# Designs tried in a protein design run: designed miniproteins, single chains, continued (3). Part 86

Each design is a single chain, and the fold is of that chain. pLDDT is the mean over its residues in the fold that is shown.

## One batch from the design tools (miniprotein)

Design m11170
Fold by ESMFold2-Fast:
Order: structure tokens, then C-alpha cells, then sequence
Structure m11170 (fold): chain A 68 residues (1-68)
């Protein structure tokens, strides 16, 4: 679903050194960055787990919405 695509976008941007924020359907917010590899893993797993629901990925000033 859309969660796997959201996870790929977030991981790619974080590895490029960009600030990435994932907003989950429950309002949970996870920040992913190159300095926190555990945060990148947590964000990816959370996005995949929410694949049937809407996930918002913010990369710097861009917002993308993924639906499952």
C-alpha cells in the first residue's frame, strides 16, 4: 500500500541529509534524519504499518500524502 511508498520516500530523503517528518493517522509524529538511524528505522516501520491509512510525509517544505 501507500505506506511502503511513504517509507521509501522518507528513507531516501533522510539519507540525503534532509529533515523528514512522518505524520501518522493517529497524529503521531516521527522525525527521521541521518544522525538518528534508529529514527529512520522506526519511521519506516510505522509508515509500513499504517499502509491502509493516510500517511503524510514532509520533506523540508514539500508535503506528500499516501493512501493505502
Amino acid sequence: GGGSEAAREAVKAALEGKKVTIILPDGGVIEASKENPTGITAAALAAIGAGDAEVVVKIEDEEKVFRG
Scores: mean pLDDT 76

Design m11171
Fold by ESMFold2-Fast:
Structure m11171 (fold): chain A 76 residues (1-76)
Amino acid sequence: SKLLEEFERLKEELRELGRELLRLEPDVRRGIAEVLRAIGAILDAELLIKQGKIEEAIELLKREIEELRRRIEELR
């Protein structure tokens, strides 16, 4: 499924962004909190997939990716 391929790509993108934020964030506690938020978003998206709500899962990951990109940009 094209949507499932997009979902898997977005999960990997969110994981990579979480790693990047942890590298850039000088406050270790804040960095860990942001990574835990990203992990939580992945788990919520997986639950949406299990419920057959694939498009909702994709939109959730897209929103979280945009938020994480914004925070990374603020650290640069």
Scores: mean pLDDT 86

Design m11172
Fold by ESMFold2-Fast:
Structure m11172 (fold): chain A 66 residues (1-66)
Amino acid sequence: SAEEEALRRRLEELERRAVRLVLEGRTDIAQQIGAHLRKAREALEAGDLETARRHIDEAEALLASL
C-alpha cells in the first residue's frame, strides 16, 4: 500500500540518520533510535502499520530533540 511504502521510506531515512549518529560518537541516542527502528521493521513485516508508524514517530521525535 501507499502507506506501507511511505513508512518504509521513512524507516530507511531514519536508519541512515542513526548510522550517522554512531559515526559522530552519539551512540546512546543512536541505540535508542535503533531500538524503535527495529520494532518498526518487525511491525512492517507483520503488516501492523499502526505499530510501525508509532515507532517511526518516536524515532523522529528523538532526532528532533537533538
Scores: mean pLDDT 89

Design m11173
Fold by ESMFold2-Fast:
Structure m11173 (fold): chain A 78 residues (1-78)
Amino acid sequence: MEIEKRIKEVKEQLEKAKSANLKPLIGQAYFELGRLYKELGDTEKAIEYFEKARKIFKEVGDNYLAELAEKMIEELKK
């Protein structure tokens, strides 16, 4: 319900950020999608989005957020 609506909103924000080549916002949108899919119980999609977020955060030099995304992936894979 609310989670699915938020996923749609974040996906729209993600496409807008991609069109504007705003990499930090792209990374943040991917991270938020990972979190939302985790809450929805879609572990596979959550991992995919955290992996995408980690890659973008590494590209922009945000080592803290990249490590945070990696931690989320490790927790989901166990």
Scores: mean pLDDT 86

Design m11174
Fold by ESMFold2-Fast:
Structure m11174 (fold): chain A 57 residues (1-57)
Amino acid sequence: HMTEEEKEKRIDELLVKYRRGELTPEQLAAELQKIYPELDFSDPETLLRKLAEWRLK
Protein backbone atom coordinates (compact mmCIF):
# COMPACT_ATOMS: atom_id res chain seq x y z
CA HIS A 1 0.00 0.00 0.00
CA MET A 2 1.44 3.37 -1.06
CA THR A 3 1.12 6.62 0.89
CA GLU A 4 -0.29 9.69 -0.90
CA GLU A 5 3.24 11.19 -1.09
CA GLU A 6 4.59 7.97 -2.63
CA LYS A 7 1.69 7.92 -5.14
CA GLU A 8 2.39 11.53 -6.20
CA LYS A 9 6.13 10.83 -6.56
CA ARG A 10 5.45 7.67 -8.60
CA ILE A 11 3.00 9.53 -10.87
CA ASP A 12 5.59 12.28 -11.49
CA GLU A 13 8.23 9.65 -12.35
CA LEU A 14 5.83 7.85 -14.71
CA LEU A 15 4.77 11.09 -16.44
CA VAL A 16 8.43 12.11 -16.94
CA LYS A 17 9.17 8.72 -18.54
CA TYR A 18 6.04 8.96 -20.69
CA ARG A 19 7.00 12.45 -21.93
CA ARG A 20 10.48 11.12 -22.80
CA GLY A 21 8.92 8.30 -24.85
CA GLU A 22 10.19 5.62 -22.42
CA LEU A 23 6.63 4.37 -21.74
CA THR A 24 3.79 3.61 -24.15
CA PRO A 25 0.27 4.87 -23.29
CA GLU A 26 -0.65 1.25 -22.48
CA GLN A 27 2.29 0.86 -20.06
CA LEU A 28 1.46 4.21 -18.43
CA ALA A 29 -2.20 3.17 -18.03
CA ALA A 30 -1.18 -0.18 -16.48
CA GLU A 31 1.14 1.50 -13.94
CA LEU A 32 -1.47 4.16 -13.06
CA GLN A 33 -4.08 1.41 -12.57
CA LYS A 34 -1.84 -0.11 -9.86
CA ILE A 35 -1.67 3.27 -8.06
CA TYR A 36 -5.42 4.07 -8.40
CA PRO A 37 -7.31 0.75 -8.55
CA GLU A 38 -10.60 2.63 -7.99
CA LEU A 39 -10.19 4.37 -11.39
CA ASP A 40 -10.48 2.62 -14.77
CA PHE A 41 -7.42 3.52 -16.83
CA SER A 42 -8.45 1.07 -19.56
CA ASP A 43 -10.98 3.83 -20.37
CA PRO A 44 -9.22 6.42 -22.60
CA GLU A 45 -11.44 9.22 -21.23
CA THR A 46 -10.28 8.51 -17.65
CA LEU A 47 -6.63 8.47 -18.73
CA LEU A 48 -7.02 11.69 -20.77
CA ARG A 49 -8.84 13.48 -17.92
CA LYS A 50 -6.14 12.51 -15.39
CA LEU A 51 -3.29 13.44 -17.76
CA ALA A 52 -4.92 16.88 -18.25
CA GLU A 53 -5.31 17.24 -14.45
CA TRP A 54 -1.64 16.30 -13.93
CA ARG A 55 -0.58 18.87 -16.59
CA LEU A 56 0.95 16.43 -19.07
CA LYS A 57 0.95 18.77 -22.06
Scores: mean pLDDT 75

Design m11175
Fold by ESMFold2-Fast:
Structure m11175 (fold): chain A 61 residues (1-61)
Amino acid sequence: NAEFDALLEKSIERLKKEAPKMKIPLTDEQVEEIAQALRDIRAGVDKAIELSKKGVKLEPL
């Protein structure tokens, strides 16, 4: 979903802008780790959607 990808990248840009303003500023390495974690979560959500498409309509017989 291109819209979700755009929102994710905007969130990462906002994090980079706000990090220096935080009480405890994040390092560039920590920001990169957070960005990677968010991308991994997105991949996991896509897998969950695929699994739910197969199971969502199962009724107990």
Scores: mean pLDDT 68

Design m11176
Fold by ESMFold2-Fast:
Parts: C-alpha cells; sequence; structure tokens
Structure m11176 (fold): chain A 94 residues (1-94)
C-alpha cells in the first residue's frame, strides 16, 4: 500500500516538485512504520528519500536528522549499500 505512495512521491521528486513529494513520503513512512515496524529496511529507505527531498529544498535542518535516523536503521539491518549512500549525504552536508 505504501509502495504506491512511494512511486508517486518519486515521480514528483524526479520532476523537482518537492513540496508535492513531501506529504506522500510522510504518509508512506507512517504506513511503513505501522505495517513493518520502525526499524524495518523500508522505513530506512523512506527516511533517506524524505531527507533527500528536504536537502534538495535547502532545508538542511530537517534533512540532517532524517539522514541520521536512516543511517541508524540501515546499520541495524546490515544494509551496507544504504549505509554507504546515507554516509555520503551526511559527509556532503554544509
Amino acid sequence: KYKELVEKANEYFDQGKYDEAIPLYEEALQLAIKELGPDSPEVARLLLNLARVYYKKGDIEKAKPLFEKALEIARKNGDELLVKITERFLENLP
């Protein structure tokens, strides 16, 4: 169910429609937490996507804690690729 929201949010993100993407990622995140639990790999990926949207908007204050939470969950799940991607974003924050 959250997958349809993610697909639509990704479409808006790719179009640079960040304000339209945010509420869809937030709804997808709430559903993923409810259905899969707060430490699921899917929640980590959604947090990364939401962080990337805020980063693209220049909202570093909102982006940073979302990247940090995504990294925490990715490490718990042993998702080495997601860890590497998320660390790279955090290293390149102003």
Scores: mean pLDDT 87

Design m11177
Fold by ESMFold2-Fast:
Structure m11177 (fold): chain A 71 residues (1-71)
Amino acid sequence: DEEVKELEKRIKENPNDAEAYLELGKVLRKQGKYDEAIEYYEKALKLDPNNKEADINLGITLLEKGVKEVT
């Protein structure tokens, strides 16, 4: 929760900070909030389409969500 608040403040100060969206996605994924994590990874990729880390984390999160839904 504290980490999320810090990242939300960072985004408010710098709305084009792709790294802040990526980090927020990573925190949400660790909390099992896959839909929210996916949304923020997509926002990071919209701002930086060549962000390999965001692309990889998006793929892993989609796989984790799929496993949770089908198993």
Scores: mean pLDDT 79

Design m11178
Fold by ESMFold2-Fast:
Structure m11178 (fold): chain A 72 residues (1-72)
Amino acid sequence: MGLSPEEVAAAVRAWADAQGLSPEVREALVRAAVAAVRGDEEAYREALLRAAEALARETGDPRIVRLAEEFL
């Protein structure tokens, strides 16, 4: 059986908190994971780009956004 949206959301939040990620990056990653489980490819790509944009801004590394765009 596929992963449930609730299980994936809980796991991604716990992982992001353990990594010390900001709430903005954490919630964007949760949205991406839930979209992936639901098979919503467009919402998944949008959420990943938002997570990459937030992470790039926080780390100062613009290559994160470029890498995400090239693989989505």
Scores: mean pLDDT 78

Design m11179
Fold by ESMFold2-Fast:
Structure m11179 (fold): chain A 85 residues (1-85)
Amino acid sequence: MSKEELEMEVNVAMIRIMIGVLKVMLSNSEDPKVKEVLEKGIEELEKILEEAEKAAAAGDLEKVKKLLEEAKRKFKETMAEIEKL
């Protein structure tokens, strides 16, 4: 595996980890409003993951990096929305 391929796989794995964290939070939440925010966040991150996997398959490291930054932003937004509840 090239260094670039490894970096793409690590960045995609980080998006999967963020989705996993929200899914664990969803499974442990009883508040319907919290569940709605988490479900929306998971859906948005899964769409970003799908785009990141396509970019990684194409060897587009720059696009994968941009999608990871978008995923980090979406994750933070989801957490901030929960904190407001």
Scores: mean pLDDT 88

Design m11180
Fold by ESMFold2-Fast:
Structure m11180 (fold): chain A 113 residues (1-113)
Amino acid sequence: MGKASIRLSRGTLEELGIKPGDKVEITITKVSGPDIVKATVRLVDANGNVIKEVDLGPLKVGETRTATVTVPDDAAYLEIDLEAEKPGKVTLKIEIKVNGKTVFTATVTLDAE
């Protein structure tokens, strides 16, 4: 298994216009690399405690999953955690919507180790 994580700090979330109480949709599409056996979206506090977790399940190339979360007041960062079947480069397309409006899109390559 290879593991990788993406973290968006509170400062980054604020730059995207994301505030406590907002409804955020995070859509992840698998573009390339080893199959993902587990994908999870978490909101985490400043002490590393998980406040909210959404299990997206496995993702194969071409598959799309969406997590919908309401941002808690104590969230310090949003974390996307990936577990791939084997180590390797995983490419994802990520889209973030806030209250139904797209605020962010990116294609990201992560090294799953």
Scores: mean pLDDT 83

Design m11181
Fold by ESMFold2-Fast:
Structure m11181 (fold): chain A 103 residues (1-103)
Amino acid sequence: LREKVLELMDEALKKLGEAYRASKDERVKELLREAMSQVSLAILYFEQGDLDKALEHLEEALRYAEEALKLAEEAGDEETVKYVREAIRYLKEAIRLLKEIKE
């Protein structure tokens, strides 16, 4: 289960990076950069055994990613939308499994 959470966080980070490279909107790029930063912090805290902080940072990453998705959808940026949606699916699954580990 722990290895699966790390895999999901790594996949989310990769998809956020793909979205960042695809996007031409500086506001979307900044939100994606913040989401990537939050996932990186979640990985760090997860490896340290601080599951509460890992969860907080994943939930914050999800918020930034959902905001980026909204702006990309409004702009009609289909490629960025695709990658952000994939990242959001990985983030939601990581959050779900992390909650299972904590309980």
Scores: mean pLDDT 89

Design m11182
Fold by ESMFold2-Fast:
Structure m11182 (fold): chain A 55 residues (1-55)
Amino acid sequence: SMEEEVEKLKKEAEEFAKKKNLSEVTISTILAMLDALKDDPEAARKFLEQFKKAV
């Protein structure tokens, strides 16, 4: 489901953020953005990929 795909992206984002030693504020912001995109997994994936590239 779309919700399950976004939950998987949220887990990937948390793992990436911990690996890069990002602040808790940054992690919370990323997760909130992914939650806002929970009904659009394509946009959620694109957001996460753009974020990873920017870090």
Scores: mean pLDDT 81

Design m11183
Fold by ESMFold2-Fast:
Structure m11183 (fold): chain A 105 residues (1-105)
Amino acid sequence: MVTQSPKSITVKEGETVTINVSTDEDKVLSVSWYKQKEGEEPELLLYNGSKKAEGVPDRISGSGSGNNFSLTIKNVKKEDSATYYFKVKTEKGTLWSDGTKVTVE
């Protein structure tokens, strides 16, 4: 099971957003974070826990280990309005979170 919080958040430009994930899965092999804007396909943000995909801005970072992970977006911009998903790979297969909808005014 993968639990991501909050389910939705509305923030003002320039604020910091933190999204938290907990998993009860034993033997987490890899984790990644994805961003999906309305009308677009999901894009990879972070892989292998905290490594940034090409083109991802420095204000976006990941942290965590074991069963607890977080995504932090600093100095939030309107372009950061999207649904953010967490993916975990285990020995039993791949699990996805239900996501967090971030709205920037």
Scores: mean pLDDT 83

Design m11184
Fold by ESMFold2-Fast:
Structure m11184 (fold): chain A 64 residues (1-64)
Amino acid sequence: GPLRQELLKLIGEILNLIGDIIEIEEKLKKGEISEEEAKEKIAELEEKLKELKEKMDELDEQLG
C-alpha cells in the first residue's frame, strides 16, 4: 500500500544519506576534497537531514 511505499522510499533516502556521509569522510581522509568543498557538502547533508526529520515526523503521526 501507499504507506509501505513511503516507508521504503524513506529508508532508501536514509541509506543514501549514510552513503554520502561515508563518501565525504573517505574523500577527506584521502585529501581528495578541500575544507571549503567539505563544508558545502556538509551543508547540503544538513538540509537533507532536516527534510528526513520532517518525513519521519509525518510517518510517525500516520502510524499513531
Scores: mean pLDDT 78

Design m11185
Fold by ESMFold2-Fast:
Structure m11185 (fold): chain A 62 residues (1-62)
Amino acid sequence: DERLYELLLSLGLSEEEAKEIIKKLKEASEEEKEFLTDLLVDNLKENGKEETAEEIRKLTEE
């Protein structure tokens, strides 16, 4: 959880945005969680941050 927060901050997200994403991922349905993760991963890949995208996917895949 702390690792995902640190990754989101390193991407230039505010503390509030990072916390909101983590909260949504924890409270989301399985379908919503997958959708939000895919959206974030796709955005990171499009911005050339493929390694960070893969790390985020691993943290949310369980």
Scores: mean pLDDT 72

Design m11186
Fold by ESMFold2-Fast:
Structure m11186 (fold): chain A 62 residues (1-62)
Amino acid sequence: MKPELEELEDGTYAVRGPPEAIARLYEAAKDKGAERVDDTTLTFPTKELAEIALEAARRLTA
């Protein structure tokens, strides 16, 4: 699965990707407000954090 970013209606940003990439990103970003919704989805309070996570997920899945 290719990593994807989605802007949510509640003002948060979702980053979706493979479970292994999402698990690693969560460990790196949980202290910065990242929440793990499911095995393939993280949410972030700001677009900037979500974009950084998306780029990292893309690198992890390349």
Scores: mean pLDDT 80

Design m11187
Fold by ESMFold2-Fast:
Structure m11187 (fold): chain A 93 residues (1-93)
Amino acid sequence: LSKKQLVEATVSLLVMAISIAIKNVESGKMSPEEAAEFVLKMGELAAKVLKEEGADEEAEKVLELAREAAEALKKGDLEAAREYRRRIAELGT
């Protein structure tokens, strides 16, 4: 895998994690707090992988957006969570 392909894959996995969190909050399978914690942990893991690949700027942006998505989930603002998910997805394209 090229560095670009690994960045794209890492971002895609985080986007999937946020999508799962949103769906599980909507269905009542996760509390807002559980979903927020899950997204924050996945965001921290994604940022670590990106930093290890030398994508430091993308890592910082991913972590900031993941924190904002987690905060939106905690507040039950699923529209804001979807917006931060879209911004994260753009970092992988």
Scores: mean pLDDT 86

Design m11188
Fold by ESMFold2-Fast:
Structure m11188 (fold): chain A 73 residues (1-73)
Amino acid sequence: MEEKIKEILEAVKNKDYSRAEELFKEMDDKQLREAVKAIIKEFGVDGALELFNNLKDLELRKKVGQIIIELSK
């Protein structure tokens, strides 16, 4: 799990959103929440929103968007 979070943070840092999306598809809802939380901590809400806008999978994008909203309260 820690390795997947590190890979996602590196992908987001490099703006490799296709790689980030692949890694997200391997995650359950709890792992997705932890990954989005880590992205917000490292890159801020703006970085998380840039990732969200570049996700191709509509269902995954909806889940990530909902997590960003919940963590921004």
Scores: mean pLDDT 83

Design m11189
Fold by ESMFold2-Fast:
Structure m11189 (fold): chain A 77 residues (1-77)
Amino acid sequence: SAAATREAQLRREMEEGAIAFAKRVIDLAKQGAPKEVLEAARKVLESQLETARREGWSPEVIEALEKALKAVDEALK
């Protein structure tokens, strides 16, 4: 149906956005972004990962979000 096609397209856009955000956060962590920025990014990543797991998003998205969280945790040590 047209509705199912639109839902699939929106999900794909949301997944692509989550991957792009995760990659950006990894870059920020590597560049030594301020602690406050990394802590804010961590909260967003945690929320995105919870949504991705609940909604059954692709394994690639879950992996990207988990890698970004690991990068933030390492940078905050």
Scores: mean pLDDT 87

Design m11190
Fold by ESMFold2-Fast:
Structure m11190 (fold): chain A 60 residues (1-60)
Amino acid sequence: AEEEAKKYIAEGEKALAAGDYLTAAQHFSKAAELYRKLGDLEAAEEYTQKSVEALELARA
């Protein structure tokens, strides 16, 4: 549950460091979905925003 969301966050941050912005966006989106299912809407919004930012970097 929460541990799975944290795993996706870690993978997303690794992808960002590698310049793989599409993979980072996908992982942050997965983390946001898991937090939404857990009822943590604040964390879900935070990682949704990070996913959008990663997508914008991919298009730059």
Scores: mean pLDDT 82

Design m11191
Fold by ESMFold2-Fast:
Structure m11191 (fold): chain A 65 residues (1-65)
Amino acid sequence: MVEELLRIAEALREAGVSPERRQEIVAKFAELLEQGHSPIEALREAMRDAGVSPEVRERALALFE
């Protein structure tokens, strides 16, 4: 879990997501993982909920791979 959260935070930083929004996305991502979502699904959903644009979302997903 901690390693996944670190990877997500780095991917979001490299994709150009602000520090404040990154914290919101990481928190939502962790919640979705606990609910049984896959990492890719959880990241996509968390970014969508935070209002991240489709272009930035796809960039972050590519960096997370």
Scores: mean pLDDT 79

Design m11192
Fold by ESMFold2-Fast:
Structure m11192 (fold): chain A 68 residues (1-68)
Amino acid sequence: MEEFEEAIERAKATANPAAAAELDKALEAFRRGDFREAMLHLQRAKAAGLKEEDVRELSELIQRAVEE
């Protein structure tokens, strides 16, 4: 959890408001264990203009959580 929360906070620091709102929703879904919904909100953050490197990092963390 800490690694994903830290990555979300780093991404939000440079994100526009629309992408930041989707990142908040992705974090809430991740906290509930709803990794499908977390990924959906991450894709919406990407569409809103989230940086590609932040999308990649967050996507990898969601994938690792699903595998464990």
Scores: mean pLDDT 83

Design m11193
Fold by ESMFold2-Fast:
Structure m11193 (fold): chain A 84 residues (1-84)
Amino acid sequence: ADAARAAELRAELAAAEEYFAAHRDTLTPEEIRQFEGTKLVALGAIAFLEGDYEKAIEYFEKALALDPEGKLARGLLEKAKEAL
């Protein structure tokens, strides 16, 4: 079961969001966009590990909308579609 990995990713994402909120005023618009893309990939990976492939697909598609060249998001999207 990937529940432990999903919990780890949730904790890592929560810590990253706290760090991002604390430092938002020092970030460029490009860095903010990159963080939002990374957050969507993390949310998609969490959904995938929990067996919610439809939600995983939604998050990965949103991540690709922010970064169309995102190789990780694209690969994970294809895996989620294959699992559905």
Scores: mean pLDDT 80

Design m11194
Fold by ESMFold2-Fast:
Structure m11194 (fold): chain A 60 residues (1-60)
Amino acid sequence: SVEQELIRGEVLLGLFRIALDTTRMLQARGSASQADVDAEEELVREMKERVEELKRKVAE
């Protein structure tokens, strides 16, 4: 269902945000590259947009 997809999207968005914060900390310590941070930022951006689309569908 759209509701189940929204729940999945919200969970994944939360996990991607944690991964981004972790990768930023590692990058600051020299243990991750700027490319690693950029990749995580892109995943957060894409999932955030997907969650907003799913919220609109649930509101129908």
Scores: mean pLDDT 86

Design m11195
Fold by ESMFold2-Fast:
Structure m11195 (fold): chain A 82 residues (1-82)
Amino acid sequence: SLAEEARRRAEEARRRAEEAAKGTADQQLSMANELIELAGELFEKGMAASPEEAETLLEATRVLLEQARRLREVADKMRAEA
């Protein structure tokens, strides 16, 4: 289902984001951009999905955007301290 695919993709992206958070500012910004792109894709699918799947897709979008914001904040701090 779209909901199951969205959950799997969000979980995979979350694991990749956790790994990127251990890396350089550039790696964290690159990952944040990937999360934003995935969030956009899931948002579009959510808008076209059935009501049962839309809630899960929109929640996955929200989580990915929050993760991207966190990565950008950390990267900005790392760059400011360099």
Scores: mean pLDDT 83

Design m11196
Fold by ESMFold2-Fast:
Structure m11196 (fold): chain A 64 residues (1-64)
Amino acid sequence: SDELIEEAVELARKGEDVTPYVVRQYLAGMSLETLERIREAVDEVLLEQGKAERDPETGKIIIK
């Protein structure tokens, strides 16, 4: 679980598309809990890089 999260975060930090990696791991048996943790970790990276903003009304992450 932690290794999958670390890999996804590294891809996001490098500016690579994380979606194909996450989809492949999810289809390979990754849990929904791990998927949610990856989403939160990647969202933080995108927010820190200024590539995304949190919508104050819905709390959703919006890609710039």
Scores: mean pLDDT 76

Design m11197
Fold by ESMFold2-Fast:
Structure m11197 (fold): chain A 60 residues (1-60)
Amino acid sequence: DGEERRRKILELLRAGRLDEAREELGPELLQMVQERGKNAKNFAELLEVIEEVFRERNEE
């Protein structure tokens, strides 16, 4: 579930479907991504932030 959800969000982001990606993240994860992704200089760095956020949440 978490792994498939992560892949779906990455697919949406790569397709430029930001609104759909935000809905899949939910409010809590979206806030974490926005705060940590604030300093991302490019799209690849933003994807790394999203992977980190999902990894931390799945560890709980």
Scores: mean pLDDT 69

Design m11198
Fold by ESMFold2-Fast:
Structure m11198 (fold): chain A 107 residues (1-107)
Amino acid sequence: AREAQLERWVAELRAMSDAELARVEAQLEARAEALRTLADLAEREGWAELAAELRRLADEIAELLARARASPDPEERLRHLAEALVVAVEGGRLMEELGRRRAEAAA
């Protein structure tokens, strides 16, 4: 499942222009920042484990972006970006979990 998703992302990224790839990188940076902000929110709500997971995913996206930017091999660059996109999707699931917990706490 993960490998098939990675291959799909690599294929999609390979079809992109340099300008489109730069936008993907900017979107991944924005997602990492959003996950850190939401981790601070989760920590204030007393959800320390969720906050830690959100921070771990943000750090993983940042690390993968750094590796992509440092890679002289275009294929390695695309693989790191694809891995960052998979982590960003995982982050989206935790964001939904945070939303569910907040809705439940408000009831």
Scores: mean pLDDT 86

Design m11199
Fold by ESMFold2-Fast:
Structure m11199 (fold): chain A 80 residues (1-80)
Amino acid sequence: MPSTREILDAMMRIAIGVGRIMASKGREEEAARETLRLAALAAEEAGLPDLAARLRAAAEVARSLEEAEAIVEAEVAALL
């Protein structure tokens, strides 16, 4: 069975996937914010409130899907 961190990584990849679908429909600014918001929810459910708070803060200022994806990938990589 996958570890809690592997499950969190999978959930965050789903958040990125949702953002990419939204961006493909021309909703790139909304896609960036929604990607980070969904990733924050995944972090909160995994018991990582500090990570969830950082992702929520990023959702308020992120303007591109590339920026949002880079933030999520960097945070996931930091989980080791």
Scores: mean pLDDT 78

Design m11200
Fold by ESMFold2-Fast:
Structure m11200 (fold): chain A 60 residues (1-60)
Amino acid sequence: SKEEVKNKIDQLVEEYGAETDPARRAAIVREILDLAKESKDPEVVQYATDKLQELHDKLS
């Protein structure tokens, strides 16, 4: 379901925030993108994109 995929993305976002290794952070971003692509749902893709943008902005 959409909500289950969004919940997994939220968990990965939290893991990203706790992670200090750039290579592991990159792997988490890849997992988020893969979940969005596998969903084939524009709403889920947009949700993942917005979360990744928030992470980018927070690190700036």
Scores: mean pLDDT 81

Design m11201
Fold by ESMFold2-Fast:
Structure m11201 (fold): chain A 75 residues (1-75)
Amino acid sequence: MENLEKGKKLLSEGKFDEAVKYFEEAIKENPDLAEAYYLLGGIYQLRGEFDKAKEYFEKAIKVDPNLERAKEALK
């Protein structure tokens, strides 16, 4: 959970590039971490990289089908 929490802190500080690195590390350590996929999708959506954002939101839903936020982001 350390990489996820550190990524969330960096995201709150507007340090998107650093946050991405920590979320990628969190996923590598725990591939079933739906929140990290969702947050990566949010960052890429904010950057205008919509295809990449959609891919991460789809991965988040695959891990957690009840993750309402990720389902809403795909609509």
Scores: mean pLDDT 82

Design m11202
Fold by ESMFold2-Fast:
Structure m11202 (fold): chain A 109 residues (1-109)
Amino acid sequence: AAADLEAASADPFVRLMRLLLEAAGDPDEEIVIEAPPPPARAGDTITLRIGGVSEADVEALIKGLEELGYELVGRTREGGVTTLTFVTNALDLGGLEDGPARLVIITEG
């Protein structure tokens, strides 16, 4: 995962994963990104669900995504799980257009 993230640093989605890893301090975490029902397309929203991340780490992630052109339109926190919704009008996330409208990512140190 980490080596692949460095190799693909030009991909906005890979950059998102790097920002999350840096903010969270390299934990083993499950990250779920859920898009609208397929086919996902430019202008659709992405819902990112994160477990085990502090509110400060969430703020760092939001700021990083906004720098990449994402617009935050929704934010909730239930217990230890934070749900963020972004508009993807300016970015191509690849992968999300393929198969189910959901991507599960596990990060490792």
Scores: mean pLDDT 53

Design m11203
Fold by ESMFold2-Fast:
Structure m11203 (fold): chain A 92 residues (1-92)
Amino acid sequence: LIEEGRRALAAGKLEEAIKLFKKAYEESTDPKEKAEALTNLALAYIAMGKYEEAIKAAQEALELDPDYEKARAALAAAYLLMGDEEKAKEVL
């Protein structure tokens, strides 16, 4: 599911990628796998210009795995794209 979502994201199939990452989140019981799915979901939302949704997904990923650097990077990227440079600096 995550690998399928990543392939969809790379191909520009953003809605398909979002569906696959949401399914990966729902089917996993491992907090680290859920955090990975939410982080990839945040990246898909960023690609769509849905920065508020990306921020929410990345924040949830960090709640599940606070040490997941990729989730922190996604959160910072979403804040920067929203024009909130101060919040981006706070999460890095």
Scores: mean pLDDT 85

Design m11204
Fold by ESMFold2-Fast:
Structure m11204 (fold): chain A 63 residues (1-63)
Amino acid sequence: SSSHKELLKLIGEILRLIGEIFDLERKLEKEKDEKKKEELERKIEELKKRREELMEKLKSLPK
């Protein structure tokens, strides 16, 4: 069904975002430059907002 395909696509996008956030958080932990830390923190926050939006869409889909 179309709903099943949309669900799988959404889950795939969420998992990809989780992986990217994890990688960036690991880079942030190793970073010593304050300006680069701020850039990484901003990017992580943007991806977290996107993840929350997709998770809300996931909750709204019919089972």
Scores: mean pLDDT 83

Design m11205
Fold by ESMFold2-Fast:
Structure m11205 (fold): chain A 117 residues (1-117)
Amino acid sequence: SAEELLREIAEDIAAALREQGFEVKITYEKGKARIEARDKANPADTIEIELEAVSEDEVKLRVRATGQAAIDALTAVLQRLEEKGYEVDLRGTTPLADASDPAAPRVEAEGTIRKKK
């Protein structure tokens, strides 16, 4: 089912983030999952991922990463998903300006995760 795929992808992302040294929380809502991650070594480095079930084969993805460790961890997560047989298609969106820390690197992206066969 679409919700089974959503849970599977959310758990795979969380596992990959934990392997990168992040503390991870997953919140499930009907047809959606929110993943919040914070680097244990540098708590200013954070990742937020929103997943939305589309079909039994596809999940929509929105990502916000703040800090170099978060960006590096996001890259590792994407590689791990591809190794597990998912196709990930991400497009960068306009980064949000942060007046409190304009030197911190930030990325925002949206896209899809699909089952490969």
Scores: mean pLDDT 80

